Designed miniproteins, single chains, continued (5). Designs and how they scored, part 19

Each design is a single chain, and the fold is of that chain. pLDDT is the mean over its residues in the fold that is shown.

## One batch from the design tools (miniprotein)

Design m16631
Fold by ESMFold2-Fast:
Structure m16631 (fold): chain A 89 residues (1-89)
Amino acid sequence: SELKKEILELLKELRELAEKLTRNPLTGEPVKAETFSPEEMRDNSPGKSLLEWIEEKEKEVEETTDLKELERIKAEVEVLIELLREALA
């Protein structure tokens, strides 16, 4: 599926940003308050919590056959990428 491939590429980009966040503690705190899962990011290391979420989403994308669900996941990942790029800029 082309949509699944696109989402997996977006998840790869999100993973790179999350790894940068764990390597750059100076930018970690602003992202914690504005991320997709603010409670998880607040209570856990923001980059590590996000990396675990990304791994679960990669599995969900591979298993999901519902195109509407895939489009929703894509939108969520795109929002997270934008938030992390703003915080890391």
Scores: mean pLDDT 67

Design m16632
Fold by ESMFold2-Fast:
Structure m16632 (fold): chain A 67 residues (1-67)
Amino acid sequence: KVLSVEEVKEYILDPEKQDELAKAILEKPEEQAKAFQEAVAEAESTPEFSEGVQETLKKANELYEEK
């Protein structure tokens, strides 16, 4: 399932859900990456959100390297 822009925003702020978001990006890279980029573009730049974005990308990169 592809997460919506609003779901991606919530998942970025929740460390447990960041793992699910990272997996979704790898399973549906074109569709999920687009939603992720839209969520990042629409969201306000808070330190908490920026940290969540970095952690999600780190988790996605770790999963990609293992594959």
Scores: mean pLDDT 76

Design m16633
Fold by ESMFold2-Fast:
Parts: sequence; C-alpha cells; structure tokens
Structure m16633 (fold): chain A 94 residues (1-94)
Amino acid sequence: GLLGRPVSPAAAEQIRRAAEQMLELLPELKAQVEAELPAEQAAPIVAALEEAVRAAREALRRIDAGDYAGALEAEVEAGVHLIKAAVELTVLKR
C-alpha cells in the first residue's frame, strides 16, 4: 500500500508549488472578500483564509527543513481551511 512510503522529492516540489500558489492567491481573495462583504459577514471567511495562509507557510517551512511528510500534512490542513472559507461564502450567496 501507499501508507508508510516516504514522500518523494518530486511530490515535495508539487506540495511546494501548491503552497506557493495559495500564498499568492489567498491574499487577493481576502482583499476581494473584505471589499465586497460587510465586516461581520467577511469575518468568518477571512479567518478561514488566514488559517489557510498560516498552514501553507508551515508547509513551505517543512519542505525547507526536509520534513516532506509534515509538509503534506500542513498542505492538507491549508486545503481544509480553504474549503471552510468556500462553504462560508456559499452560505452567504444562497
């Protein structure tokens, strides 16, 4: 099975690219949310986006430290927070 196999350097570069794209795109998304929504409606979305940015930065730190398995865990955490932001935004659009 795949469980217990080390994360390859090629997979680590995919994680790096995903985290770098999140760090580029999420601040712009945060700015749009803050511009388009009242502060009280933006707050839960902004909080989730800030947690996604924090986790993406941690993924890059772990890649630089050679902790590829930890980097994958941090990238998954970033993805979960991004999904939370998307769910909050979707509720406001209904």
Scores: mean pLDDT 83

Design m16634
Fold by ESMFold2-Fast:
Structure m16634 (fold): chain A 83 residues (1-83)
Amino acid sequence: MKTIKKTFKVNEENLLEALREVDEFVEPYIKDLSPEERSRAAAKLVALHIQAVGLLLDPSVKSATVTIEAPGVRVEVTLEKVE
């Protein structure tokens, strides 16, 4: 199974833009999924958004990662706090 990894650098000023770029990066892998698979992918993206709030509020949190399963590929997305 192929694993595709992408890291997005985030801070307080660019978080919303970084989350938009995550959605754009993931879209090609999820657009052709079944409704059930798309729901699972959406749940992972929502979890990443929730983790992004923790990334801003907790100085000890430096990154947040989710993995989205698609046919023949795992898409691993990491938000990495900078500054």
Scores: mean pLDDT 81

Design m16635
Fold by ESMFold2-Fast:
Structure m16635 (fold): chain A 58 residues (1-58)
Amino acid sequence: GPAEAERALAQVKALAAEDAAGGAIAGSFMKREGEEAGDRHMAEAGLEAIRYAGGPPR
């Protein structure tokens, strides 16, 4: 839901500040889980986390 997605996004942004690759991987996982669960808020949060980390994991 929205509150869960917002909390997860904040945690992944904090991770990305210390480890950009780890943040991108976590964001990709959030996006995929949100898509599979039909949770648009989580999928959007995952996409935002990927963008914040500098793009998708290499």
Scores: mean pLDDT 79

Design m16636
Fold by ESMFold2-Fast:
Structure m16636 (fold): chain A 99 residues (1-99)
Amino acid sequence: MKERVKLLYQALDEIHRLVVEAVTGDPEEVRKALEEKMDELIAQAKADPSLTKAYEDLEGMKEAALRLLDEGLIPRFASRERVEFVLRAGVMEYRKKKA
């Protein structure tokens, strides 16, 4: 598997974990943890020349995940597949805004 694909799946897994945690936890603490974790992964992608283009996808995933938290659209038992679908749609919309 390509290293960029591994990084994107790592980000998806971290977002899903935090999204599920937001259902029962403190939304502000979860939001801060999500921003810090995504910024760490984005910085990692920017520092690695082989992963340079992955940072744009990570930025799109971060925006989509923060929107899920802010809009309260997270169901009590969010599935990983549902979160992945929403994040992929968010990446596409983020890319359109940057173009």
Scores: mean pLDDT 69

Design m16637
Fold by ESMFold2-Fast:
Structure m16637 (fold): chain A 83 residues (1-83)
Amino acid sequence: SSKFEKLKKIYEEVKEIAEKIKTASVEEALELGRKVEELLREAGEIYATLSEEEQKEVKPLIDEMGEIAREMGEIIAEKLKEA
């Protein structure tokens, strides 16, 4: 499914951005955080259009992206404390 391919691409982009945030400046980390928020919004929109069975299949991927975003938020918060 093209929707599954797009979700997987979003997941890969979120993971790549999460790694970049670890070494980014505060300004860069905030910009990268906004990009992740946009990607997660797109993922949520795609998820809402899936059948109940398809949602069950991709839920672990969606949940993992949410956990990555939470960890990124913690890293950004720590960078802001040092700025």
Scores: mean pLDDT 86

Design m16638
Fold by ESMFold2-Fast:
Structure m16638 (fold): chain A 61 residues (1-61)
Amino acid sequence: SSAEIQAVQAQLNAVQQQISAIQEKWMKTGKISPEEQAQLEALKQQYVQLKKQLDALEAQA
């Protein structure tokens, strides 16, 4: 449904925002902590899963 697609898009936007924040810190400081690196990897995996979910929802619509 359109509501489900919108919900997944909102989650994708939130994940992208978090990735951008960590990447911005890396660009400004040239460093990220091991914790931030692990968080970035987790967020990238979450992004891939959400994109697959979005593609599946759009294919079934």
Scores: mean pLDDT 85

Design m16639
Fold by ESMFold2-Fast:
Structure m16639 (fold): chain A 80 residues (1-80)
Amino acid sequence: AKVTVTYKDGTEKEIEIELPATLREIAEKLGIYDEEKIELAAKLAGMKPEDLIEEEQLMNALNALLAVDKSIKEVRVEKI
């Protein structure tokens, strides 16, 4: 899946996430390497960091990561 990430500094980045992927792998694609943030995002999403996320769960995972990382302003999943 293609995702557009807008950071609070005004930087915009398009990233490609191959699904299924773990929450940790998605976090790393967003530049989130802090284990405490990853664990908190997983709890907010109702899952574990090692759980596989499919396309229907992607927005929930992205919203949870956005809630725990203040450097990210918004995320958008691009439709094919």
Scores: mean pLDDT 79

Design m16640
Fold by ESMFold2-Fast:
Structure m16640 (fold): chain A 99 residues (1-99)
Amino acid sequence: MPLPSKETFDEALRALDESPNFHRLEERMRELGLKAGVKPEIIDVSIDMYRLSLALDAAMYSVETGLPVKESVDRAATESLRHVEENEEKILELLKKAV
């Protein structure tokens, strides 16, 4: 399995940081974490880790499919936001059990 280059990964991180859907995802994750009683600093670290994971997934998808990095990022951010919004109550319950 070919790994994405550092350049492709850096491009994915930049595209993700410029994504309105990713910014909305960060807001939703922060709202859910705070509502569940998670400490703000833990929420920040969790969002940062998720950002790295999502960028890597998008970079891998781009390499595997030939789809441009930006389009792969937009797809990943949109699907992740939809998943969080559709499963908000379940995510909140799981987070409350973790704290």
Scores: mean pLDDT 84

Design m16641
Fold by ESMFold2-Fast:
Structure m16641 (fold): chain A 72 residues (1-72)
Amino acid sequence: SEEIRKLAKEILEKKKNNEPVVVLSAKTSGLPQEEVDKLEEELKKEGLFVVKLDSEEEAEEIQKEIEKIIEE
C-alpha cells in the first residue's frame, strides 16, 4: 500500500542519516498492546524514530518494500 511504501522510505532515510529506528509489533513480539504502547512512548521520549506495526503481514510488506528500494 501507499502507507507501507512511505513507511519503508522513512525507515531507510533514518538509517541513511544514521538515526536509530525501532520497529514494534504486538503480534510478532508476543507482548500485549498496552506494553507495546508504553515502549513506543518511552522510545519516542529518548528521541528515537519508532514504527508500530499492527500485523505480521504489514511487517512482511514493509520488509519487501525496503528490499525493493535498496535493489533499485
Scores: mean pLDDT 72

Design m16642
Fold by ESMFold2-Fast:
Structure m16642 (fold): chain A 62 residues (1-62)
Amino acid sequence: MKYPSAEEAAISLMNATKDWSVEAQKAAFEKYVLNDPRYDEKEKEIARKAFEEKAKELGKEV
């Protein structure tokens, strides 16, 4: 299978971990999305925005 985009990975991670603390979600996001060498800086920036928007949607402070 093709791996997801950084944005898709961020959204999927946030939905899968919605019951975690925002700190734990940030740690997972950094390890699995921001630390993935397959994503460039632009893709990572888009993923950060998706993470922040999803965190706010879930009522969490970023």
Scores: mean pLDDT 77

Design m16643
Fold by ESMFold2-Fast:
Structure m16643 (fold): chain A 66 residues (1-66)
Amino acid sequence: SLVEKVKEELEKNKDNPQKVFDIALKAIREASNLEEAKEIVRAAAPYLTPQQYTALGLIAVGLFLE
């Protein structure tokens, strides 16, 4: 699944917060629906600052609100 692939990529890049953010953002753009996008945000959460996490959440919602 997309979420499983993202989790694998996040783990490989866990020591690079900017790369984690970029991976999650790209995956959110590839998500089929808001629920999948939210799962990606949750998967990235442990590797992000509160500000990065908030930004990703807002981007995810914005992409699926027409």
Scores: mean pLDDT 81

Design m16644
Fold by ESMFold2-Fast:
Order: structure tokens, then sequence, then C-alpha cells
Structure m16644 (fold): chain A 77 residues (1-77)
């Protein structure tokens, strides 16, 4: 079972890798969707950083992971 800190680091690493892949895209619709997902992920991560409740932080990190999975799927399409 991963800690919240480990989960957060994993999300950040995945976003860095996806950012490198995304920079090769020329599809305006894909770019717009990736930017929207990135904004949502950053907002959720900000909330997770401010949370004092470990259970709430875990739920927020799980939501961020789901959005990262969506971004990955979009870039692989």
Amino acid sequence: MKSNEELLQEIEQRLLQLGQQWSQSTDADVIAQVQALMAQIQQILGQAYQSTDPQQQRQLLAQAQQLVDQMEALLQS
C-alpha cells in the first residue's frame, strides 16, 4: 500500500512524462483537453497539499490519479 507522499510523487512523475509526450501533439482538440485535465489535476493537488485530513487527502489524490489516467488514455488515442 502506497503512502499519500508516495502517491503524490508518482502523480508528479507521471505528469512530467506525459508533458514530454504531449509537447509532440499538433491536434488542437487534444491540446485543449489535456490543458483542461492539467488544470483540474493542479487544482486537486493544491487541495490535497492544504488538507490536514489523511483520508480526505487520499481521496483527492485518488481523483488526481483518475484524471492522469484519462490524460494518458487521451494521448494514446
Scores: mean pLDDT 79

Design m16645
Fold by ESMFold2-Fast:
Structure m16645 (fold): chain A 85 residues (1-85)
Amino acid sequence: MVEELKKKAEELEKKAQEIQDSLNRARDTANRVIEAIREQASPELAEKIERILNDSLQRGTDKAQEEIDKLNKEAEELRKKAESL
């Protein structure tokens, strides 16, 4: 049924959005930590810590983005199938 395909697409889109929201929260938290370090540490130390945090975030973001893209692609395929019926 068309309704079942649409519901499955919505569930996948919701999961992708939840991952995206989690990434946004992690990035916001990291930015706050970097700001606190800049206030308390020397510029050289702050720069080094910022680099380490950004590198770790980038690796996590890349993996999460792959999962988001996969979920969104599957949702698009289900929506197209529903539209063709």
Scores: mean pLDDT 82

Design m16646
Fold by ESMFold2-Fast:
Structure m16646 (fold): chain A 70 residues (1-70)
Amino acid sequence: SVEEVERKLRAADTDGDGTLSMGEGVRALVEAGFSPETALEIVGRAMHADGTASIADVVEAVREHLRRRR
């Protein structure tokens, strides 16, 4: 579920600042049941130029991915 994904992303946010590195985001999505390839695609779409992504942007990218699959 999207709620489970958000929980995993928050657990990966070791700094508690609401942002994730590419590696942290991909790891969290893989732990939530996504393939490594799908996780990389989702996090890559949410990624900022500085190499970080907000938890909110990653959650939204997951929601959009699931909408397109259904």
Scores: mean pLDDT 77

Design m16647
Fold by ESMFold2-Fast:
Structure m16647 (fold): chain A 79 residues (1-79)
Amino acid sequence: MKPVTDEDAKAIKEAALSVPGTVDVVVTISDDKTQANVQVAGEDEESAEKAVKAAKEQAKKLGIEAGVAGVPASRARLP
């Protein structure tokens, strides 16, 4: 298994950020450099899911094991 590099992390982050409605992306490389942890904040649930999918697809293309989690950046609005 190859170690995860900063370049790999950047590519995964850019893939998630390319999804419309993605608000923020944080990528952390594990201490073992065997996997990347990706946290995605989307404008809504659908945007978060699409960004998570993009990040997972990019990691798979790079041959990297990635744990990816997405959350909506906004919750229900108060009137």
Scores: mean pLDDT 75

Design m16648
Fold by ESMFold2-Fast:
Structure m16648 (fold): chain A 78 residues (1-78)
Amino acid sequence: MERQKKIAELARKFAENYDKLPEELQKLVDEVLRLAHRLIDAGRFDEADSLMLEAYEAAINNDLEKLKQILERARKLV
């Protein structure tokens, strides 16, 4: 429940700032979130929740390098 509340808060902040993000950052976050949904489909909710949290935090912080690392890790999980 605590993780879900934090995800909801970060998702809201992300949505409010999405149009202000660099295009490369938007593409990376979108791909990470797509992979997180594939983990949900596989019943791997804890991994999906952690991935979404990290992706939203990195995007809000304009951390391109972190997002690239998250995406590479996510691709290995699915």
Scores: mean pLDDT 81

Design m16649
Fold by ESMFold2-Fast:
Structure m16649 (fold): chain A 73 residues (1-73)
Amino acid sequence: SMVEKVIEELEALLAKAKEALAAGDWAAFNAVLQQMLDLYLEAMKKEKDPENIKKIREKMDKIVEEIRALVEA
């Protein structure tokens, strides 16, 4: 489904963000965060099912918390 593909792409971008952060590549890190935000906003514009919207929001919230924890470490 479209929601599953969005979640997979968000997870792939999270992995790239972690790699960039571990390498100290803040330019790459910021670029990946921008791609993640753009993907999320496009998904929110297109998705009409409240249950699918909830799944994407919960995944994004988890990703944001994970990134925050890594940056604060």
Scores: mean pLDDT 87

Design m16650
Fold by ESMFold2-Fast:
Structure m16650 (fold): chain A 93 residues (1-93)
Amino acid sequence: KEALEKLAEFLEEAARRAREAATASPEEVRQIADEVVKRGEELGEEAKREAERFRAAADTAIAQPDGQASILLAAGQEAEERARELREKAEEL
């Protein structure tokens, strides 16, 4: 239960960071992705995998500047949706 709640909190934070990155410079996007990855590594393997997904989206956004906001906002929405699913699962335990 607590592990699922912490993972959900991390995904909610990742969603907020994705929204910040959507309007950031490419250098700032990379810094945000590095911070998210470090936080994920501290929380465990599942959070690390979610952080790796965020980094992949950030790398794609940097490679496609015209699509940066769309890519990062989509990644944020997906993280927020997974956070909701994890919170519902935690409540059922």
Scores: mean pLDDT 83

Design m16651
Fold by ESMFold2-Fast:
Structure m16651 (fold): chain A 102 residues (1-102)
Amino acid sequence: NVDELLKRLEELQKRAKEIREEALKKNNELVADLAERIYETLEKLKQLVEEAAKQQDQETLEKIREVIEQIEEELDWLEENIDLSNEEVAQALRERAAALSR
């Protein structure tokens, strides 16, 4: 359902915007920058959903659903780490990257 997918993307954009605004209030510029990049990625995904729907490209729509699940996990991580200093966020990101490479 394309309408459900677009609504989910809009809800995630709202979350990303709220995370960015809270991060800026807390002087957590790294979380704010990451949230802004996610917002921009979600905007591009909305355009890709509309194009894939016009082309009846179910394979692309399924891949977008997988990306949305990953973005949801990233937003959850940003919310959990919003109170950290920029150095602590950078360290946590390095540890996550190291874990993923194992």
Scores: mean pLDDT 82

Design m16652
Fold by ESMFold2-Fast:
Structure m16652 (fold): chain A 61 residues (1-61)
Amino acid sequence: MQEEKDEKDIEKLREEAEKIKETKTNADTVEEKIKALEFYAELLGVPKEELEKRKKAIKEK
């Protein structure tokens, strides 16, 4: 589950980040959503660089 799964993990992370925004739109700060994304990224083994890009997308939205 090294390189072969990385692409799928990144795509799944992206989808989950969007789902979190919809489900927790009325929740709290963008930081909480980013923290959840970081947690999932660590579980899935997503590269730090890709994670940072996803975090920025959430902050800019």
Scores: mean pLDDT 65

Design m16653
Fold by ESMFold2-Fast:
Structure m16653 (fold): chain A 79 residues (1-79)
Amino acid sequence: SAKDIELRKSILLVRIVGIITEAELLKKKSKDPSKQKQLDDLISQLHDIAKQVMNATTQSQLDKLEQQLDQIDHQIKKL
């Protein structure tokens, strides 16, 4: 339903904000320019995913975006 889609979008957007916050904190603590650049690229991808989440109209679109979000979250945790 439209209500279920809007609730899921809200949950994903809160999660994205949390991951961006984690990446920004890692960037501030890092002295490695290569790691900082990788974090900047991942933060940019998170903003793009947030935009796609806001524009999503189907559960299938949200499933794909959640999978992409999981991949980026794993990449940040490896840095």
Scores: mean pLDDT 91

Design m16654
Fold by ESMFold2-Fast:
Structure m16654 (fold): chain A 62 residues (1-62)
Amino acid sequence: SEEEKVQGAIDLAKALGDVLSVEELEKGIKSAEETKSESSFSDEENEAALAALKEKLEEKKK
């Protein structure tokens, strides 16, 4: 379902956020924002994943 796809994107983003450094997360977020219009994923999936990555970045900066 659409909800399962969005949740999968969030789960993947959180897992990546847990293993990536602050610098890698900043690069990843910037790259994703620059290429989201070229993504095969829905706008909802991209937005949810980016939000999860940004949340993890803020946690790592503390």
Scores: mean pLDDT 74

Design m16655
Fold by ESMFold2-Fast:
Structure m16655 (fold): chain A 85 residues (1-85)
Amino acid sequence: EEEKAQKRADNLLASARAGVWLAEREGLPKEYVDILRRIVDVLEKAKALGKDPKEIVERMQKIFSALGKDLEKARELVDEAEKEL
């Protein structure tokens, strides 16, 4: 179960990195790109600190869900994730 959570966390990190590249290439708003970059930083730092992959995945899924609907909420969730590291 933990191995599956780590694989999901690694997949989310890869997707977030691809998302930053695509968003910059497509000229998406700076606020959106900044949140994606912060998501990458949180995922990389959480992995480096040996944080629980399951908790990371659950937190990131909430952030990505918000990112498509409510940019302000996505930013708030990223701020919370950074504080928990």
Scores: mean pLDDT 80

Design m16656
Fold by ESMFold2-Fast:
Structure m16656 (fold): chain A 74 residues (1-74)
Amino acid sequence: SAASLLSQLSLEQLAQFLQEELGLDPEGARALAEMIMALPSPAAALTVLRGLFRLAQKPVSDAELEARLRARLA
């Protein structure tokens, strides 16, 4: 699942993912990654991540998000 894949990413991997997918600067991406990883569950983290993609006007399906997260673990 996307939540399971998200829980396997390191802080650095998640920050890079946010930089590349949302166009954030390194500091903003790291701050967001730290906030997401501090959330109480992988499901809560995934909900926030989905919201960020919607707010950035970069709509992505759950299947596409899972595929992109999986690529970071390869």
Scores: mean pLDDT 81

Design m16657
Fold by ESMFold2-Fast:
Structure m16657 (fold): chain A 89 residues (1-89)
Amino acid sequence: SASAEVRAVEARAEELEPRLAALAAQTSSPAEETPELRELRREALRLQAELTELRRGLKEEAELLRRAAETGDLELAKEARRLVLEKKK
């Protein structure tokens, strides 16, 4: 389930990245400020916020999985060691 959720979020991010890049290119250095350009900037900000939130979620999940694999295994190993020591007691 976690892998499927990560895949879905990655697919959404991949969909938004080219759109955001195109909007950023259109809004980065305008020759003239127009209402259309202001709308594009607002859309770019919305897509950027959405992409940032998606990437933050992916990063947090990846970091949690990495830390759980490294520190969780160590904690589980310590707990297993404690249980073995108590059983010998």
Scores: mean pLDDT 60

Design m16658
Fold by ESMFold2-Fast:
Structure m16658 (fold): chain A 72 residues (1-72)
Amino acid sequence: MPTREEVLAMAVLAVLKGERFFAERLAESSTDPEVAAQYRAYAEQLDEIVREMEKKIEAGEKVEVPELIVPK
C-alpha cells in the first residue's frame, strides 16, 4: 500500500513530465531565440528532476515532495 508521500511524489512526477513536454514545444515554436533558450533551459531542468524522482520512486525510496501546487 503506497504511503501518502509516495502518492504525492507520483502526482508531482506526472505534472512535471507534462510541464517538461510543453516547455520543449514552446522552445521549438518560439521565434525569439532568447525566449527559446529560456524554455530549453527550463525543460532541461525539469527533465533532470523527473529522472531523479523517477529513479528514487522505482527503487522504493521516499522522495521529499513539496506541497502539491495543483489547486483543489
Scores: mean pLDDT 70

Design m16659
Fold by ESMFold2-Fast:
Structure m16659 (fold): chain A 75 residues (1-75)
Amino acid sequence: DEARELIRLIREGKIDEAYERAKKSKNPQAILTAAEAFALKGDFERAKELLDYIIEKYPEYQKQVNALKTAIEKL
């Protein structure tokens, strides 16, 4: 499970590896999960970069991305 593996890498502090794997992913749900995990860890910059990448590559995910961006801004 790609999303689970990305969460594990982020939890272990393997930030650069998780970020690069998320950017190379063709699974927008896995990228979205990684962005959420980065945000929960307090890495809002990388979270936002991944969310912007999803909107650019997968515009059909705009509603889900906007919901997560709003949740992050309220933290």
Scores: mean pLDDT 82

Design m16660
Fold by ESMFold2-Fast:
Structure m16660 (fold): chain A 60 residues (1-60)
Amino acid sequence: PLSDEQLQRDVLESLRRMARSVTDLAVRRALERGDLEAARQIQADGDKLLAAIDAKLAAL
């Protein structure tokens, strides 16, 4: 139903913003330690999570 779809969209958009914020913070922490490999891996994992959320939004 439309109301359930809107709720799912709002939840997924909120999760997307949260995932981005957490990823950005974790990347910044890794860079502060000089750990470039960890920063790249965290960014890659975050990008995969965001892509999965975007795919769910597109499937609605």
Scores: mean pLDDT 85

Design m16661
Fold by ESMFold2-Fast:
Structure m16661 (fold): chain A 69 residues (1-69)
Amino acid sequence: SELDERLNELHARLEEVLGRASPEQRQELLQGVMDIQTKLREGKITEEEALEQLQALIDRLERQVEQAE
């Protein structure tokens, strides 16, 4: 499914960027993921919106890592 494909892509990107991220950047990402999980659990966002927010977190971390180089 499209949702499964997006999830697999985001998982691969997450593993890649975590290897390049600082401990502080990893902590920030984990906090963001927990916030998304809480909103999803509370029914405040859909699964599609949760994936969009997760993608935005990964995109932000990728940009931060690139700028540090």
Scores: mean pLDDT 80

Design m16662
Fold by ESMFold2-Fast:
Structure m16662 (fold): chain A 72 residues (1-72)
Amino acid sequence: SMSQRNQQLLQQGRQYVDQARRALEAGDYRTAAEYARRALDVLNSLPQQTPDALALMGEAARIMRRAQEKLA
């Protein structure tokens, strides 16, 4: 069902955010930015932006900004 697909996409986005956060904490800024980008791509593909999706997108954007600051 579309509902199951949307839940799978949300879970995939959450996994990418978790990977991005771990990479950022490890000082792996390139990997952090890459996973944050993948999280945003997946979450932006959702038909509706739920509060959970918006929170994950916000965290992914924050991680990407922080990683980019460290790469500059």
Scores: mean pLDDT 87

Design m16663
Fold by ESMFold2-Fast:
Structure m16663 (fold): chain A 71 residues (1-71)
Amino acid sequence: MTAETIERAKRLAEEIARAEGLSEEQIEKVRDTAGLMARERIARTGRPLSEAELKKIAEDAVQMVKSSQAV
């Protein structure tokens, strides 16, 4: 269950990053970031994440990587 939720977050983040025209290296960083964020939130809350929470994590991961690549 937890592993499936993490993979779902990574997949959503990948789709958003591709739509925004990020490079393959940036997409990989976005996937890793989304996976870490999802794992931390599951550990903190002790419950499965909703689709809305997964989408928010994916969007936040994309923005974080984009901000890091601006320099």
Scores: mean pLDDT 79

Design m16664
Fold by ESMFold2-Fast:
Formats: C-alpha cells, structure tokens, sequence
Structure m16664 (fold): chain A 74 residues (1-74)
C-alpha cells in the first residue's frame, strides 16, 4: 500500500474545494480518500482512478478550518 497526504486550503466564510491528482508507480486497484479539517467540517466529493492516477476532490467549511487529504492506494 502507498499513502500520500496533502495539505489543503484554509476555509473562510465560504466553503473551499480542494482537488489533487496523484500519480503512483503502478496501476491502482483501489483508492481510499480521507478528508479532515483542523476546525469545522470536511467532506469527500469525488474519488476517481485512471490507471496509475487517482483524482480526489474534497471540501472544507468553517472560518479558519484547514483541509488535510490522505490518499491510500492498493
């Protein structure tokens, strides 16, 4: 398994959306995306696998909330 963590934006008075495109050394069979916020709320919107690439999209809501996204692949 391979895991990569990304630091996303800090939310203001509006919801922020954050996306990553992650390339791995081998074709991805399964991807798990976890989205967290330092304060406030976070949510996963989309996860898509294309060969060795994972596309993940998440959102963060709440003033000062910082998004962290973790992508784990098999």
Amino acid sequence: METKTFEGPVAGDKTRVYGVKVEFSRPVKKATVEVTASNGKAGAILTKIEGNTVYALGSVTGPGAKLTMTVTVE
Scores: mean pLDDT 80

Design m16665
Fold by ESMFold2-Fast:
Formats: structure tokens, sequence, C-alpha cells
Structure m16665 (fold): chain A 88 residues (1-88)
């Protein structure tokens, strides 16, 4: 069921994006955030974005759904990059 797979991809992307945004906000606020946990989130986000792009090629979703998921992937990649810069 392609719709179920697309929903699972969306939920996974949204959950990771929220986790990255939370880490970014905590670090920017000067609050303690575990560096190892942050690095694992970055690595997982990069892997998940790559896997999501590959799945979208195979699933051939509607243009509307494709645009929605591609936007989430971009936001996830941007958040991962921002978190990576904060760890420098």
Amino acid sequence: EKEKELEEIKEKLEALLKALEYAIEKIKAGEKYDKERAQKLIDLAKKTAKEAREKLKKLKPSEEKKKELEELIKKLEEAAKELEKLLE
C-alpha cells in the first residue's frame, strides 16, 4: 500500500525534524545538550533524508504529496546542517 508507506515516511521525517529543532533550540539557549545524541540525530537525519528520496523515486507519489515530502526532506537536511554547525 503506497499511501501507507508515504504516511510512514512523512511521520518519520516530521519526528526527526522536531528532534533536531529541539536540540538546536536548547543549544542556542545555552542549555546543556548531549553532543553524542546530537551527532546521532545528525547522522540519522542524513540517512533518513537519503532513504526518503530513494523511496519517493520508487513510490511515484502524486505531485502534491511529492512536493510535501521533498519540502520536509529539505527542512530536515537544513536542520541537520544547522545542528552540525552548532557542534563546531
Scores: mean pLDDT 84

Design m16666
Fold by ESMFold2-Fast:
Structure m16666 (fold): chain A 95 residues (1-95)
Amino acid sequence: MSPEELLEKAEELYKQGRLEEAIELYRRILEEHGETLPPELLERVYLNLGRTYMDILRFKEAAAVYAEGLELFPDSAELRAGLEASEALLKLFGL
């Protein structure tokens, strides 16, 4: 399966509410294809993985994912917004 097909599958799992399975597949995409995935799709993986962690209230893991994505895409407004939101929620919930 291509990295693009894996990303589509992970996005479909997210839409089905299968959030833990989506996280596992997004992480596998980064581990197996992070070096070869087109930049636009790589940024999308970081955004989708961070959002999925946010949805299951794993704000510390979300913040780490958004921060890692920002190291690769420092001008990404969406990754920056995700990091700021995850850090704000960590502070709000005392985590």
Scores: mean pLDDT 88

